# Ledger of designs, part 76: designed miniproteins, single chains, continued (3)

Each design is a single chain, and the fold is of that chain. pLDDT is the mean over its residues in the fold that is shown.

## One batch from the design tools (miniprotein)

Design m10791
Fold by ESMFold2-Fast:
Structure m10791 (fold): chain A 78 residues (1-78)
Amino acid sequence: MEPLSKEEIEEAQKELEELKKRMLTADTVSQLEDILKEIDSAIKRYSKDKEITEQLNNLKVNVQSLLALKKAREAAAG
C-alpha cells in the first residue's frame, strides 16, 4: 500500500533538497533547463508516491518561473 519504501522516500527527499539548492544557485538559462530535465526524471522515478510527486511538481513550477524571468532578463540586456 505504501508505494515507496522509507529509504526510497529519504532518497527522494535528498534529491528534492539538492534540486532546490541548484535552483537557488543557477545563474544561466542552461542550468535551469538542466534542472527541469532532472525534475522530470525524478517525477518518473518517484511516480508511485503522490506526495513526493506533488513536491517535485511544485519545484518544477518554481524553476519554470525562474527560467521565464531569466529569459526576459537576457532579452532586456540584449
Scores: mean pLDDT 80

Design m10792
Fold by ESMFold2-Fast:
Structure m10792 (fold): chain A 71 residues (1-71)
Amino acid sequence: ELEKRAAEALQELAERLSQVDPRKVLEAIERISKALEEYKKALENGDVEAAQRAREEFERAIEELRELARS
């Protein structure tokens, strides 16, 4: 479900993000992608602590994207 949240956030913010520096947008998207991959790996390995850390990184990356869209 984190993938759906990322897609929805990007879609909702797309118009605002189109007015932002593309490099900053790409960096935020890369952070989200990295957090999602780490989360998937942690779940596959049954590593609850790593999954929690990856989820926290994901939430931070989403908030960074939203702040970027507000700027």
Scores: mean pLDDT 82

Design m10793
Fold by ESMFold2-Fast:
Structure m10793 (fold): chain A 98 residues (1-98)
Amino acid sequence: LSEKLKEAFRLLDEGKYAEARRLLDEIQATVDKRIAEVEKQINEARKAGDEEAYRQALDELFDLGAIHLAVAVLKVVLDKEISKLPPEEQARIRRELA
């Protein structure tokens, strides 16, 4: 995920907005799925009284939360950068993302 975030940032910096958006959507889907899995692990650890498993799951949830926030921020930056482009370029990018 960290390497994919770096790649998304690089694509954004290079003006490859459609590719950056697709990668951010992929990262978000992966993070959302893993958060759901970790939430189940937290509930299981609590029911079992497994303090170590609970702590490990919380640590992973915090890391995933940081990535989730980074993706949200990058999407806002991406949308702002796209809005600065000529209307024809904005339309082209929106078609590529449909």
Scores: mean pLDDT 84

Design m10794
Fold by ESMFold2-Fast:
Structure m10794 (fold): chain A 69 residues (1-69)
Amino acid sequence: EIDKKVKELQEKAKKEKNPEERLKLALEIVKLLSTDPELLELIEKLKELIEKGAPQEELQEVADKLREL
């Protein structure tokens, strides 16, 4: 079931044009697959930044860290 949901989120992320929405999808995927505290911390950080309407540069920096993982 988790594997199926991950595939659905990946498909949505590929079709999503909005960077913020794509990041949310990526965060959900990582959260489902990982118990790494660093990854979970980055996920929570990104979600808070998105909700607060943080500058795109801050969102990009956190997203880059997720991409490297």
Scores: mean pLDDT 73

Design m10795
Fold by ESMFold2-Fast:
Structure m10795 (fold): chain A 67 residues (1-67)
Amino acid sequence: SLMEQLALHELQTEYGLSREVAEEILAAVRAGDYEKAIELLLKHAPHLSREEAERLVRNLAAALAAE
C-alpha cells in the first residue's frame, strides 16, 4: 500500500532502520502487536525515547488503518 511504502521509507531515512527491521515493525503494527513494534524501535533506534516510540507506533497504526 502507499501508506506502508511511505512508512517504510520514513523508518529507514529518518530513524536509520534497515529495511528488514522496518518491515518487521510494520508487520507488528498491522497485527496489532504494538508492544512488539515499540520494542523493535527501541532496540534498533536507541536514540528514541519510549514516549517517542509509542507516539510513532500510534501514528503508524492510524495511517495504516486509514487505508
Scores: mean pLDDT 84

Design m10796
Fold by ESMFold2-Fast:
Structure m10796 (fold): chain A 61 residues (1-61)
Amino acid sequence: AAPEVVIRPVSAAEAAALSAEERARYRAIVAAVDARLRAGEPLSPEEVRAALEAQAVLAAL
């Protein structure tokens, strides 16, 4: 079955083109979602998607 959360593929070249501000923003998204998960808070599908996309970008750096 197709996943309900879809992550756009990110190339290493696309990730490398990100500004320092954009990289900091992605790290902040991941940190905020991680903190909420550790607190046992429920996440919306959009928050999960944003965190997964941010992790994919950071992993491609």
Scores: mean pLDDT 72

Design m10797
Fold by ESMFold2-Fast:
Structure m10797 (fold): chain A 63 residues (1-63)
Amino acid sequence: SSEAKKKILELIGEILRIIGEIFDLERKLAVETDEEKKKKLEEELEKLKKELKEKMEELRKLK
């Protein structure tokens, strides 16, 4: 296996972790009743979605 394979596996691992964090935040957002806290959770979700998109694009460039 090449160094490229290691990088691909690392990116897949990062992508899976980010997806897990997104699910956790969505669960918190679903039960949150405070509008200011909801906004903070939504901002964190958007940040993670951007990171996910960037990691998926990195993976795409290696394939």
Scores: mean pLDDT 85

Design m10798
Fold by ESMFold2-Fast:
Structure m10798 (fold): chain A 100 residues (1-100)
Amino acid sequence: SKLDELIKAAEEIDELFSETEVKLQEAKTDEEKLKIFEEMAKKILEIAKKVLSEEDVKEIEKAIEEAKKKFEETGDAMAALNELYEKIKEIIGKALEKAR
């Protein structure tokens, strides 16, 4: 069902954020952190495109761009990751409520 697909996607994205947090903590350079962030962003968009509307995917793309800018301006990869996680959680949460 649509609801089951959204729940599975939410779980996959949560696991991806947890994995990315560990990788960012182990990364030594801003270049490595940016690469890790971009790889995560590509995987999130791949998952999102399978289960979310085009409008929700656009909101996620915007959230990714804003988080990337925050990292570039502050050098705080963890703060950027946390902001992105909260925005994506909100977008998916709204999609889950609509599917119920």
Scores: mean pLDDT 85

Design m10799
Fold by ESMFold2-Fast:
Structure m10799 (fold): chain A 55 residues (1-55)
Amino acid sequence: SGRELARRLLLKYVPRGEEALEMVEAGATAEEIAEATGLSVRQAEGVIRLYRELG
């Protein structure tokens, strides 16, 4: 599934990518994900978009 692909890419390329993915699934905002994971807001927005497009 697209969600499995998104998870693999995030875990491979994004530190704490699994934590970011769990927050996306819970409906967290890009700002909340950025604060929790240390990503920029733009990077967190990219994570949300990737998850939605591949899921």
Scores: mean pLDDT 75

Design m10800
Fold by ESMFold2-Fast:
Structure m10800 (fold): chain A 81 residues (1-81)
Amino acid sequence: HMEALEAARHALRLAGHFRVEYALRVGADGLSKHLGVSKDDAYQAIVDGLRVLNQLLQTESLDEALERAAEHAVERALELK
């Protein structure tokens, strides 16, 4: 699952620099490809990861928050259907 984690981390990092919709779609495509889940489930997982990232940024550094949010997105994608 290392490739999926890297794809999720990349998408969440880009959300601050590009239109959020674009970053979410790129992340969902990568996560879907690496985990074999649907693009809709991957998209929902990336959206949930972004929410977690925003919460963690209040108490953790950007790098720590990104890592944990990416882990959450991968776990969430695998739990969705």
Scores: mean pLDDT 75

Design m10801
Fold by ESMFold2-Fast:
Structure m10801 (fold): chain A 71 residues (1-71)
Amino acid sequence: MEVVLRPGARPLAELIDLLREAGFKVTDLRAEDGQVVLTVESDLPDEEARRKIEEVARQAGWEVLEIRPAP
């Protein structure tokens, strides 16, 4: 899935480390119009993965704007 994020107070590297600790594999990363788009893989169902991503982003002080299917 792709996660569109508004940058927060903590470094992007810290967000990525927290996502990996939560069991997500970050496979791609790009910047888009002042936002960060992460491609993440997980064995969790979509609803559980979404909830976990939002929890992790909140811990890093980042805002989840959108979660969409990967192309």
Scores: mean pLDDT 82

Design m10802
Fold by ESMFold2-Fast:
Structure m10802 (fold): chain A 65 residues (1-65)
Amino acid sequence: MSEEEIKRALERLEKALANAENLSEVQLRVLLHEARELLGQVTDPEAQARLEEIIARVEERLAAR
């Protein structure tokens, strides 16, 4: 993936997470899957840290339901 594609994907995931209260459990699981898939494809430490934060926050939202 290009740096621009990673940045765009991170912004999309973060925006979706900001709207997480309006997402179904199925949509949250899809978001979690997308974040995990992207984490497996990135080697940049900053991008990895941001994805790990997104994953943790989605998992927290799912655990609260």
Scores: mean pLDDT 80

Design m10803
Fold by ESMFold2-Fast:
Structure m10803 (fold): chain A 86 residues (1-86)
Amino acid sequence: SAEDYYREGVKALEKGDYEKAIELFEKAIQLDPNLARAYLLLGKAYMKLDEYEKAIRYFQKAISLDPNLDEAKKLLEEAKKKLGIE
């Protein structure tokens, strides 16, 4: 299920296996495109890989699905600062 891929992605992220976490979260959102938390964690994984443009897109998607994800809003601001954009 989407939740199963999401849980395995969280475990990969906790282990620092960012590429595997990304693959698992992408599988989760393919099954459930509205899983806001998966987009948040995709953004976090891309932040760890210094892929700030990708991180920004995923944080924006997370916020669009769940405006109460304050962590996504904070990380979006951080990612923009890393790229020198306002």
Scores: mean pLDDT 89

Design m10804
Fold by ESMFold2-Fast:
Structure m10804 (fold): chain A 70 residues (1-70)
Amino acid sequence: MELEKKAKEYLEEARKYIENFRATGSDEDYEKALEAIRKAVDYAVELGNIELQKEVARLTAELAASRAAR
């Protein structure tokens, strides 16, 4: 319950920083996106929730692709 809310909150935070990084190309936005992803991973793994783990993997790939395009 609380852990799932935290995981979803950090996934949403990561998504926002990825969008900001795409707009700005700022290393700060990239680092904040990575930090949010790492926190989401910790909660998703603790929960054993496969759907949250898949979402983390998707956002990680999206961030990597966004960085490669800059």
Scores: mean pLDDT 82

Design m10805
Fold by ESMFold2-Fast:
Structure m10805 (fold): chain A 58 residues (1-58)
Amino acid sequence: GHMEEEEARRILESAKEAAAQGNLPAVKRALKELKELTSGEVAEEAIEELEEMIEELE
């Protein structure tokens, strides 16, 4: 729903900031939280983006 999409966007924004700082554990935690949210298009896109960030940081 609307709340889950807003939550997914907030988690993604926080994870992007963590990735910019090289905080890989925080990015991995955000990915886990997104996977636990309702399966919406916004959550799916956010998961893909975070997985790419993790690959770049590892």
Scores: mean pLDDT 75

Design m10806
Fold by ESMFold2-Fast:
Structure m10806 (fold): chain A 130 residues (1-130)
Amino acid sequence: MEGFIYLSKGIEYLREGKYDEAIEWFKKAIETGDPLVLAIAPQLLAEAYMKKGRYDEAIKIYEDIIKGNPNNAQAWLNLGKAYLKKGEYDKAIEYFEKALSIDPNNQEAKKLLAEAYRKKGEFEKAEEVL
């Protein structure tokens, strides 16, 4: 119950764009060890880190999520987004392709894969993805 209250506060701050406060409340929620909170709070914490531009912290969380569930297409997509934001286009491409191997109809993954190819200067490959 306490972990759920902390999670709720984190979500409120995340919606308000108060990412530092959101991060601290999500950390408190995770520290409670509540299994239902642990199922969702790491993903929201990683999102808050992404919004703050703290991509390396977000990457560590997404990598841990993937270790627990390698078929989580959304975690692979988010890992690719983090590397795209860091300008590591080859890694972004690899992880977007992994997300699409799990969920082939993911339109967001296709658009981001095309963006990564464009950023790398591979315009022909970018057009083939869309």
Scores: mean pLDDT 90

Design m10807
Fold by ESMFold2-Fast:
Structure m10807 (fold): chain A 61 residues (1-61)
Amino acid sequence: MSAEEIRELLRRLEEAIRAGDLETARRLAKQLEDALSTSAVDAELFERYLELGRELQALRR
């Protein structure tokens, strides 16, 4: 997966989190986890993924 595709998934994940769509956010987070585990990415993209993952966890009861 390209860096541009990863940025698009990160943007969509952020939108899902802001909308409170936990089901979509979890699906996108899983896609990002799989993509990041199989692709070399910039530290910036990985850090953004971790930040959004923390935000998603904060929305759970």
Scores: mean pLDDT 78

Design m10808
Fold by ESMFold2-Fast:
Structure m10808 (fold): chain A 105 residues (1-105)
Amino acid sequence: SREEDIALLEALVAHYEALLARLQANPDLSREEILAMLEAHRAFLRGVIPRLSPELAARLEGIVALLDGLIEELRTLSPEEALRLAQAVLDGQIGELRAVIDELR
């Protein structure tokens, strides 16, 4: 249902915001720590997607694909570059998810 989709997306946005805040608060994170946090976040996202309506689930698969690409790219970057790129991508995805929630309201 629309209400269930909105509730799931709001929970997902909260998870994104918590991750972004954690990355912003910890500038000395290793690349391995950043990767572990993003892999945990990707697992959470993959758990949410099957619970969404099929049309919305398909839309969010694009977000998963971008996150998969981010994780692979981060393996080749310095910790400082990895942190900056992760923050930029997560901030962009938060904006995209908020726009989807607004469309459903």
Scores: mean pLDDT 88

Design m10809
Fold by ESMFold2-Fast:
Structure m10809 (fold): chain A 64 residues (1-64)
Amino acid sequence: DDIEELSKKTGRKLEELRFGTLGDPGSIRKANSISKKTGVKIVSFPSREEAEKALRSGEIDFLI
């Protein structure tokens, strides 16, 4: 699936991938589900602008 493809493209293990969320209940629930299945780390951001900066800098690999 998309998460396994990200692991292959980045050369990182699933447990090393970091996913960002904006902290809304729906995004947090989805992020927690993904983290439980794959071991991906979840990082919450107070704004979309900060999340986008983290994505561009490589602090996170994907934004939910």
Scores: mean pLDDT 74

Design m10810
Fold by ESMFold2-Fast:
Structure m10810 (fold): chain A 75 residues (1-75)
Amino acid sequence: MEEERKKLREEARKLAVEAAIYANQAGDFDLARKAYELYLKAMEALDNGDIETAKRYVEELKKLLEEAQARADAA
């Protein structure tokens, strides 16, 4: 359990940072803000031991990263 929590924390951090970088490159500050909000929600879920909810937010961050990358490439 603890090892899974550590993995999810690291994934959430990396995804949020990358999404924010690409969102900022695209000039989409709303996307950057959304990435940070999803990161905070994932961290809160992990702190509360809600692994399933944390996994859902990590999945949302992955989708947001794909969107941010696409927007940065188009900009």
Scores: mean pLDDT 82

Design m10811
Fold by ESMFold2-Fast:
Structure m10811 (fold): chain A 61 residues (1-61)
Amino acid sequence: DRAALLAAFREAIRRALANLPADWTDEQKFRFISENLIGQNAPAELREELLALLREELAAA
């Protein structure tokens, strides 16, 4: 289920952001999560949506 998968990745992104070093820049956090969480685990067809979610979560933090 696409919606459930997107929700699971959103939660994983929030959790990953909470566990990254506080002194990292938003760009460093974006690169790490995009390469290690999204790049390794996400289907190619969801990648753009997940990158957009990552940017939203960084802006909200």
Scores: mean pLDDT 80

Design m10812
Fold by ESMFold2-Fast:
Structure m10812 (fold): chain A 66 residues (1-66)
Amino acid sequence: VTDEEKEKIARRAAEQLLSKGVEKLKEGARNARLNAERLRKVGDKDGAEVAEKTAREMERRYKEAS
């Protein structure tokens, strides 16, 4: 999995939640960060990076909306 692929996955996840409102983006960002911690614990570095990029993209989008 490349950095470009990870960013694409993160953008898709953020777009899905954006359609449901800003509160869902905030919740999604929090859940993505928790998921990243869990994935790091089990040694899934690629999955953890995807989850972290997802959290950052969701955070960026709700900050723009605020």
Scores: mean pLDDT 79

Design m10813
Fold by ESMFold2-Fast:
Structure m10813 (fold): chain A 93 residues (1-93)
Amino acid sequence: GAKEQLEEAIELIREAIRLALEGRFEEARELVERAIELAKEAEEEYPEAARLIIEAAELVLEAIELLEEGKILAAIGLIIRAIGLLEEARRLL
């Protein structure tokens, strides 16, 4: 159901963050894109949680770009914000 899709999206973004920090940027992007698709499918039943997850996903994509540019501190700042949004989304489920 929609709740399980959003819980899976949160786990995919968490795994993407780990992969990105290991320099596995292409794999991280693929997981983030899948998480966005799952969140969009669940948006009608859990609109606020879905929007928070999509915002977190977009922050992680920006963080990946910054990591590729060597802007490590800026990327970590976005990752911390993304994790906060995922925790907020989980409380709505």
Scores: mean pLDDT 92

Design m10814
Fold by ESMFold2-Fast:
Structure m10814 (fold): chain A 70 residues (1-70)
Amino acid sequence: MVKELEKKVEELEKNADSLSLEEFVKKAEEIKEGILELLNDPNASEEEKEKAYELLKRLGEIYEEKLKKQ
């Protein structure tokens, strides 16, 4: 569900500074897999797919910010 993925992305962003790099990467990859599954789901609505693309972009931005803080 796109709402669950939104929550996971928000939680990752909020907790990014408190997570180790290993924990962060593991959680980010799990979320990315969920987003890609949604994008490949033939039953997903157009709105859900649009939101999934936005989440994928946001996840990339969160990754970049985490790497800058190393």
Scores: mean pLDDT 81

Design m10815
Fold by ESMFold2-Fast:
Structure m10815 (fold): chain A 56 residues (1-56)
Amino acid sequence: SLEEELERLIREAERLSAQFEALMAQDPNSPEAAAVKARLDELLARIRELAAQLLA
């Protein structure tokens, strides 16, 4: 279901967010941090789209 998909994406976003914070604490100019942030931003965009569909 869309709800189960949204829940999985939210859990993934939480993991990526924690990873991004850890990488930024070590080196704020890290290419790894930038890559994780890009994936997190894509995931958050998908979460917003699914949430909008559930509210429609």
Scores: mean pLDDT 85

Design m10816
Fold by ESMFold2-Fast:
Structure m10816 (fold): chain A 74 residues (1-74)
Amino acid sequence: TAEEYYKKGKEYEKKGEEAYKAGKYREAADYYDKAVEYYKKAIELEPSEEYKKNYEKALANEVKATLLYLKQVL
């Protein structure tokens, strides 16, 4: 169901936050990417503003984590 995909998205978003707090930005970006994929699946089943907002937040967090990872490897 859409709600099940949304809950999985939230689960991966939390894992992304934990990795981000630990300074593991590559791992955080990977988790946020998974959150994005699950939120996208939820939106495909049920287009809702709440799902779309969480999708956009996860996408922004993925970009942020990726940029911080790139700064670490410079």
Scores: mean pLDDT 87

Design m10817
Fold by ESMFold2-Fast:
Structure m10817 (fold): chain A 64 residues (1-64)
Amino acid sequence: MEKVEELEKRIKENPDDYKAWDELGTELIKLKKYEEAAEYYEKAIELNPENKEAQRNLKFAKEK
């Protein structure tokens, strides 16, 4: 999973990159790993609480 590995590297180098956390959550949704995706969306929201996209994605992940 090349995309997941690149996003994990981005987060390791810049843990405040809320977009990388949000994208990693989305990649996990594609893998049907909804619980793990929710954790990453929560981190993205913690870093940027006004991110409506991450909030919608979190709701979706928690409803699965």
Scores: mean pLDDT 80

Design m10818
Fold by ESMFold2-Fast:
Structure m10818 (fold): chain A 102 residues (1-102)
Amino acid sequence: MMNDKKALLVARAGAEGRIFREALLLGDKETAEEHAEKIRELLEEGKKLGIETDVALAAVAGTSPEVIIETYKPSEETKKEIEEIFKKEEEEIEKLRKKAEE
């Protein structure tokens, strides 16, 4: 369903935005630039799906699985994919924090 694609795109934007902000806070400019580029690509995909504003808000302000599920009402399979996206991004943030302490 189109809503599944929109939900996944918003989830990826929110997750990438979290990593980008954490990288900036830690002074990891290289990681921040890599994730800024990913956010730019997600914004272009959001524009094609008519949800550029939703993608931008998720990237800048953040989002959660609960907000995405309520907004887009995705399939059970897509809900699991959203949860995995946020879990992997939390793992990346933890790795960035540990790297910055070294």
Scores: mean pLDDT 85

Design m10819
Fold by ESMFold2-Fast:
Structure m10819 (fold): chain A 96 residues (1-96)
Amino acid sequence: MIDEKEVKAALAEIYVAIGKLDAQRGDYESALESYKKALKLAIEANDPETAAGVLRALADVLEKMGRTEDAQRYREGASDLEKAIEVAKEAIKELE
């Protein structure tokens, strides 16, 4: 059966795709907004793999914006699934 968490994880992947398209056209602020929505959905789904994917996409756009220190920290959070949800929560607070 389709549960609420599965739907939220799928929506997070859609927002990541939207953000990547915005980033490709140089619209980094729109990409960040989409990635913030994706992070919130991944956190609500309690899905570390989805959160890690969003953190990697977020790190890539932050690096392009010159925010290399934030990018490195989020990329490290994405490489450790035990930390992915906690790092995603920190990213939401820091970006809002």
Scores: mean pLDDT 84

Design m10820
Fold by ESMFold2-Fast:
Structure m10820 (fold): chain A 75 residues (1-75)
Amino acid sequence: MYEKKLVELEVPEVPEEAQTPELREALEADREAHERANKATKENGGELGQKAQEAAKLVTERARQRALEALEAAA
C-alpha cells in the first residue's frame, strides 16, 4: 500500500510532556541533517545531494524510533 521509496519519513507527533531527552536530541539531529541535505542538493546537485538525502533519511528513521518509544512510555 505505501511506497517503499520514502525520501523523507514522517516522525509521529509527540506531546512536549511525553518527549524524552533522547527524542529531543534525535529531532534536533534530524532537523540539522535535512537542512544539510537540502543545501547539498541545491548547491551541488546530483550524487552529493542524493547521498546527503540518504544520510538524512537514516537520521529521520532514528528520530521516528525514539518518538515511538516515547509514545509507548507515555501510554
Scores: mean pLDDT 71

Design m10821
Fold by ESMFold2-Fast:
Parts: structure tokens; C-alpha cells; sequence
Structure m10821 (fold): chain A 78 residues (1-78)
């Protein structure tokens, strides 16, 4: 289904953003992937976590960003 396809793409975007944040490079690209993930999901909990993660990245709080992104993955995979 289109919904399942979008969910899988959002999960992929979040996983790629986690990798970029862990490598401490390409933060602008990580934020772009997270914004794309927000566009792909209607789950309000996931959207909230993704928005908070983007703010954490912008503030240099990378450990918090990773924790929030892992929570977003858990929400979307459930």
C-alpha cells in the first residue's frame, strides 16, 4: 500500500539521519532527511519526536537527537 511504502521510506530516512548524526557530519543533510520523514508520516507522536530531534541537532545535542530518533523509529515500527 502507499501508506506502508511511505512508512518504510520514513523509517529509512530516520535511520540514515541517525548514521549522519553519529558520524558528526552532514548535519544539514540529516535535517533534510528528517523533514522528508515528517512529510511521509501522519503519526503525531513520530512527528513530534522528529521535530524535537531536529531542534536537538541544531543545538548540538547529538546524544539527545539520537535518542529521540530511536524513539521515533520505535513508534513507526510498532
Amino acid sequence: SEEERKRKLAISDIQYAIDLVKEKKYFDKAIEYLKHAIELTDNPEAISLLREAIEAIKNGDYDKAIELLEKALQVLES
Scores: mean pLDDT 89

Design m10822
Fold by ESMFold2-Fast:
Structure m10822 (fold): chain A 87 residues (1-87)
Amino acid sequence: PIAPKPVSKEEAEKALAIIRIVAEEAPEMSGASQAGAGLRVLALILEGASDEEVIQAVADILRAAGVSEETVERTAKRIREAIEKIK
């Protein structure tokens, strides 16, 4: 069958935590930019990207969306801490 391989509980928890943190730290981002960030995070996690690669991708997306460097740094720190709690 053509069904994609199932998402693990850990992968789902990481993706949801990252999406939530981005929404909380950078609410000034447009809904489209937030949705794009969420989809990119999900794609990277499903492709087996490292936690640092996922964090770097989020930081790059936030910078591209015009989010301040202070907010980018804070968001990356919170994401790293959340991932450590899930592992």
Scores: mean pLDDT 78

Design m10824
Fold by ESMFold2-Fast:
Structure m10824 (fold): chain A 91 residues (1-91)
Amino acid sequence: GPPLYKPDEKLKKLLESQGATKDVYTLQEIYEYLTTYIQKEKLIRFDEDPRLVDLSGTELGELFGVKELDLNNTEEIRELILKHVTNLNEV
């Protein structure tokens, strides 16, 4: 199956606020919860290219340490998520 990751306590709280109930997630599952958060909080400033979200003063912005995020930049999002998870698939 896909690699599994354990979120840190701050990321876990954000995921749980969106209805997450597990201890471990795929990166795709984490990404889907984060996009649900962004949509519910109405953070999208531009919804084309770039697909910009304003994270200033948000829990997600505090977690990632960024004020703005491009949802089309999947590599940046991946790197930000990886700073807040433990990879469980490596011995």
Scores: mean pLDDT 83

Design m10825
Fold by ESMFold2-Fast:
Structure m10825 (fold): chain A 79 residues (1-79)
Amino acid sequence: SAMEEAKEKFKEKYRELVEKAREVLPPIVENPTPEQLKKIEEIDELAKKAGEYAHKEDYEKAIEELEKALEILEELEKE
């Protein structure tokens, strides 16, 4: 079903976010700039919103929030 496919996409995107965060964040959290801290807080908020949408089975909205979090992680990685 479309719902099951959306759930699988959500799980894949969530794994991608977790793996990317595990790679990108450790060197930053040792001595972050104020701007980096703000971006980390934004990522955390977006991930929490994604979880809330997923709990309500709104996987489209959940994926959108995860994609926003990934974009911010990519900005941190490029620095």
Scores: mean pLDDT 86

Design m10826
Fold by ESMFold2-Fast:
Structure m10826 (fold): chain A 75 residues (1-75)
Amino acid sequence: MEEEAKKLLEEARKALENGDYVKARQLFIEAMKLSKDPELQKEAADLLIEVYKKLGEESFANELKLMADYELDID
């Protein structure tokens, strides 16, 4: 369990660095659920808050980008 949580935390950090905020959010949440280590949970929670901030700001920017760069609805 601890190894799985650490692996998810590292993958979440890489997703965050790559700008994949939706994937980063999911991986941080999974890491927090699997871990009983308060330090790891706190680190994941702090980074998850950062992801939520990015998603909030990106939501506005992405809406405008979809209007300009992509067709009405891709998915």
Scores: mean pLDDT 70

Design m10827
Fold by ESMFold2-Fast:
Structure m10827 (fold): chain A 59 residues (1-59)
Amino acid sequence: SALELAEQYLAQGKELLAQGKYEEAARYFEMAAVLALSAGDEELAAEAQKGSLEARKKL
């Protein structure tokens, strides 16, 4: 489902962020946010958006 995929992309984004792969992390967080919004999960979307901003701050 879109929700399960959003959770997977959020987890992948966090892993990439921990590895210092900021551009890749930002892309995964962005995809997670879009999928979470499509699924109606505003909390998951906010978490993904926060991750994207953190990754972009490192660029």
Scores: mean pLDDT 87

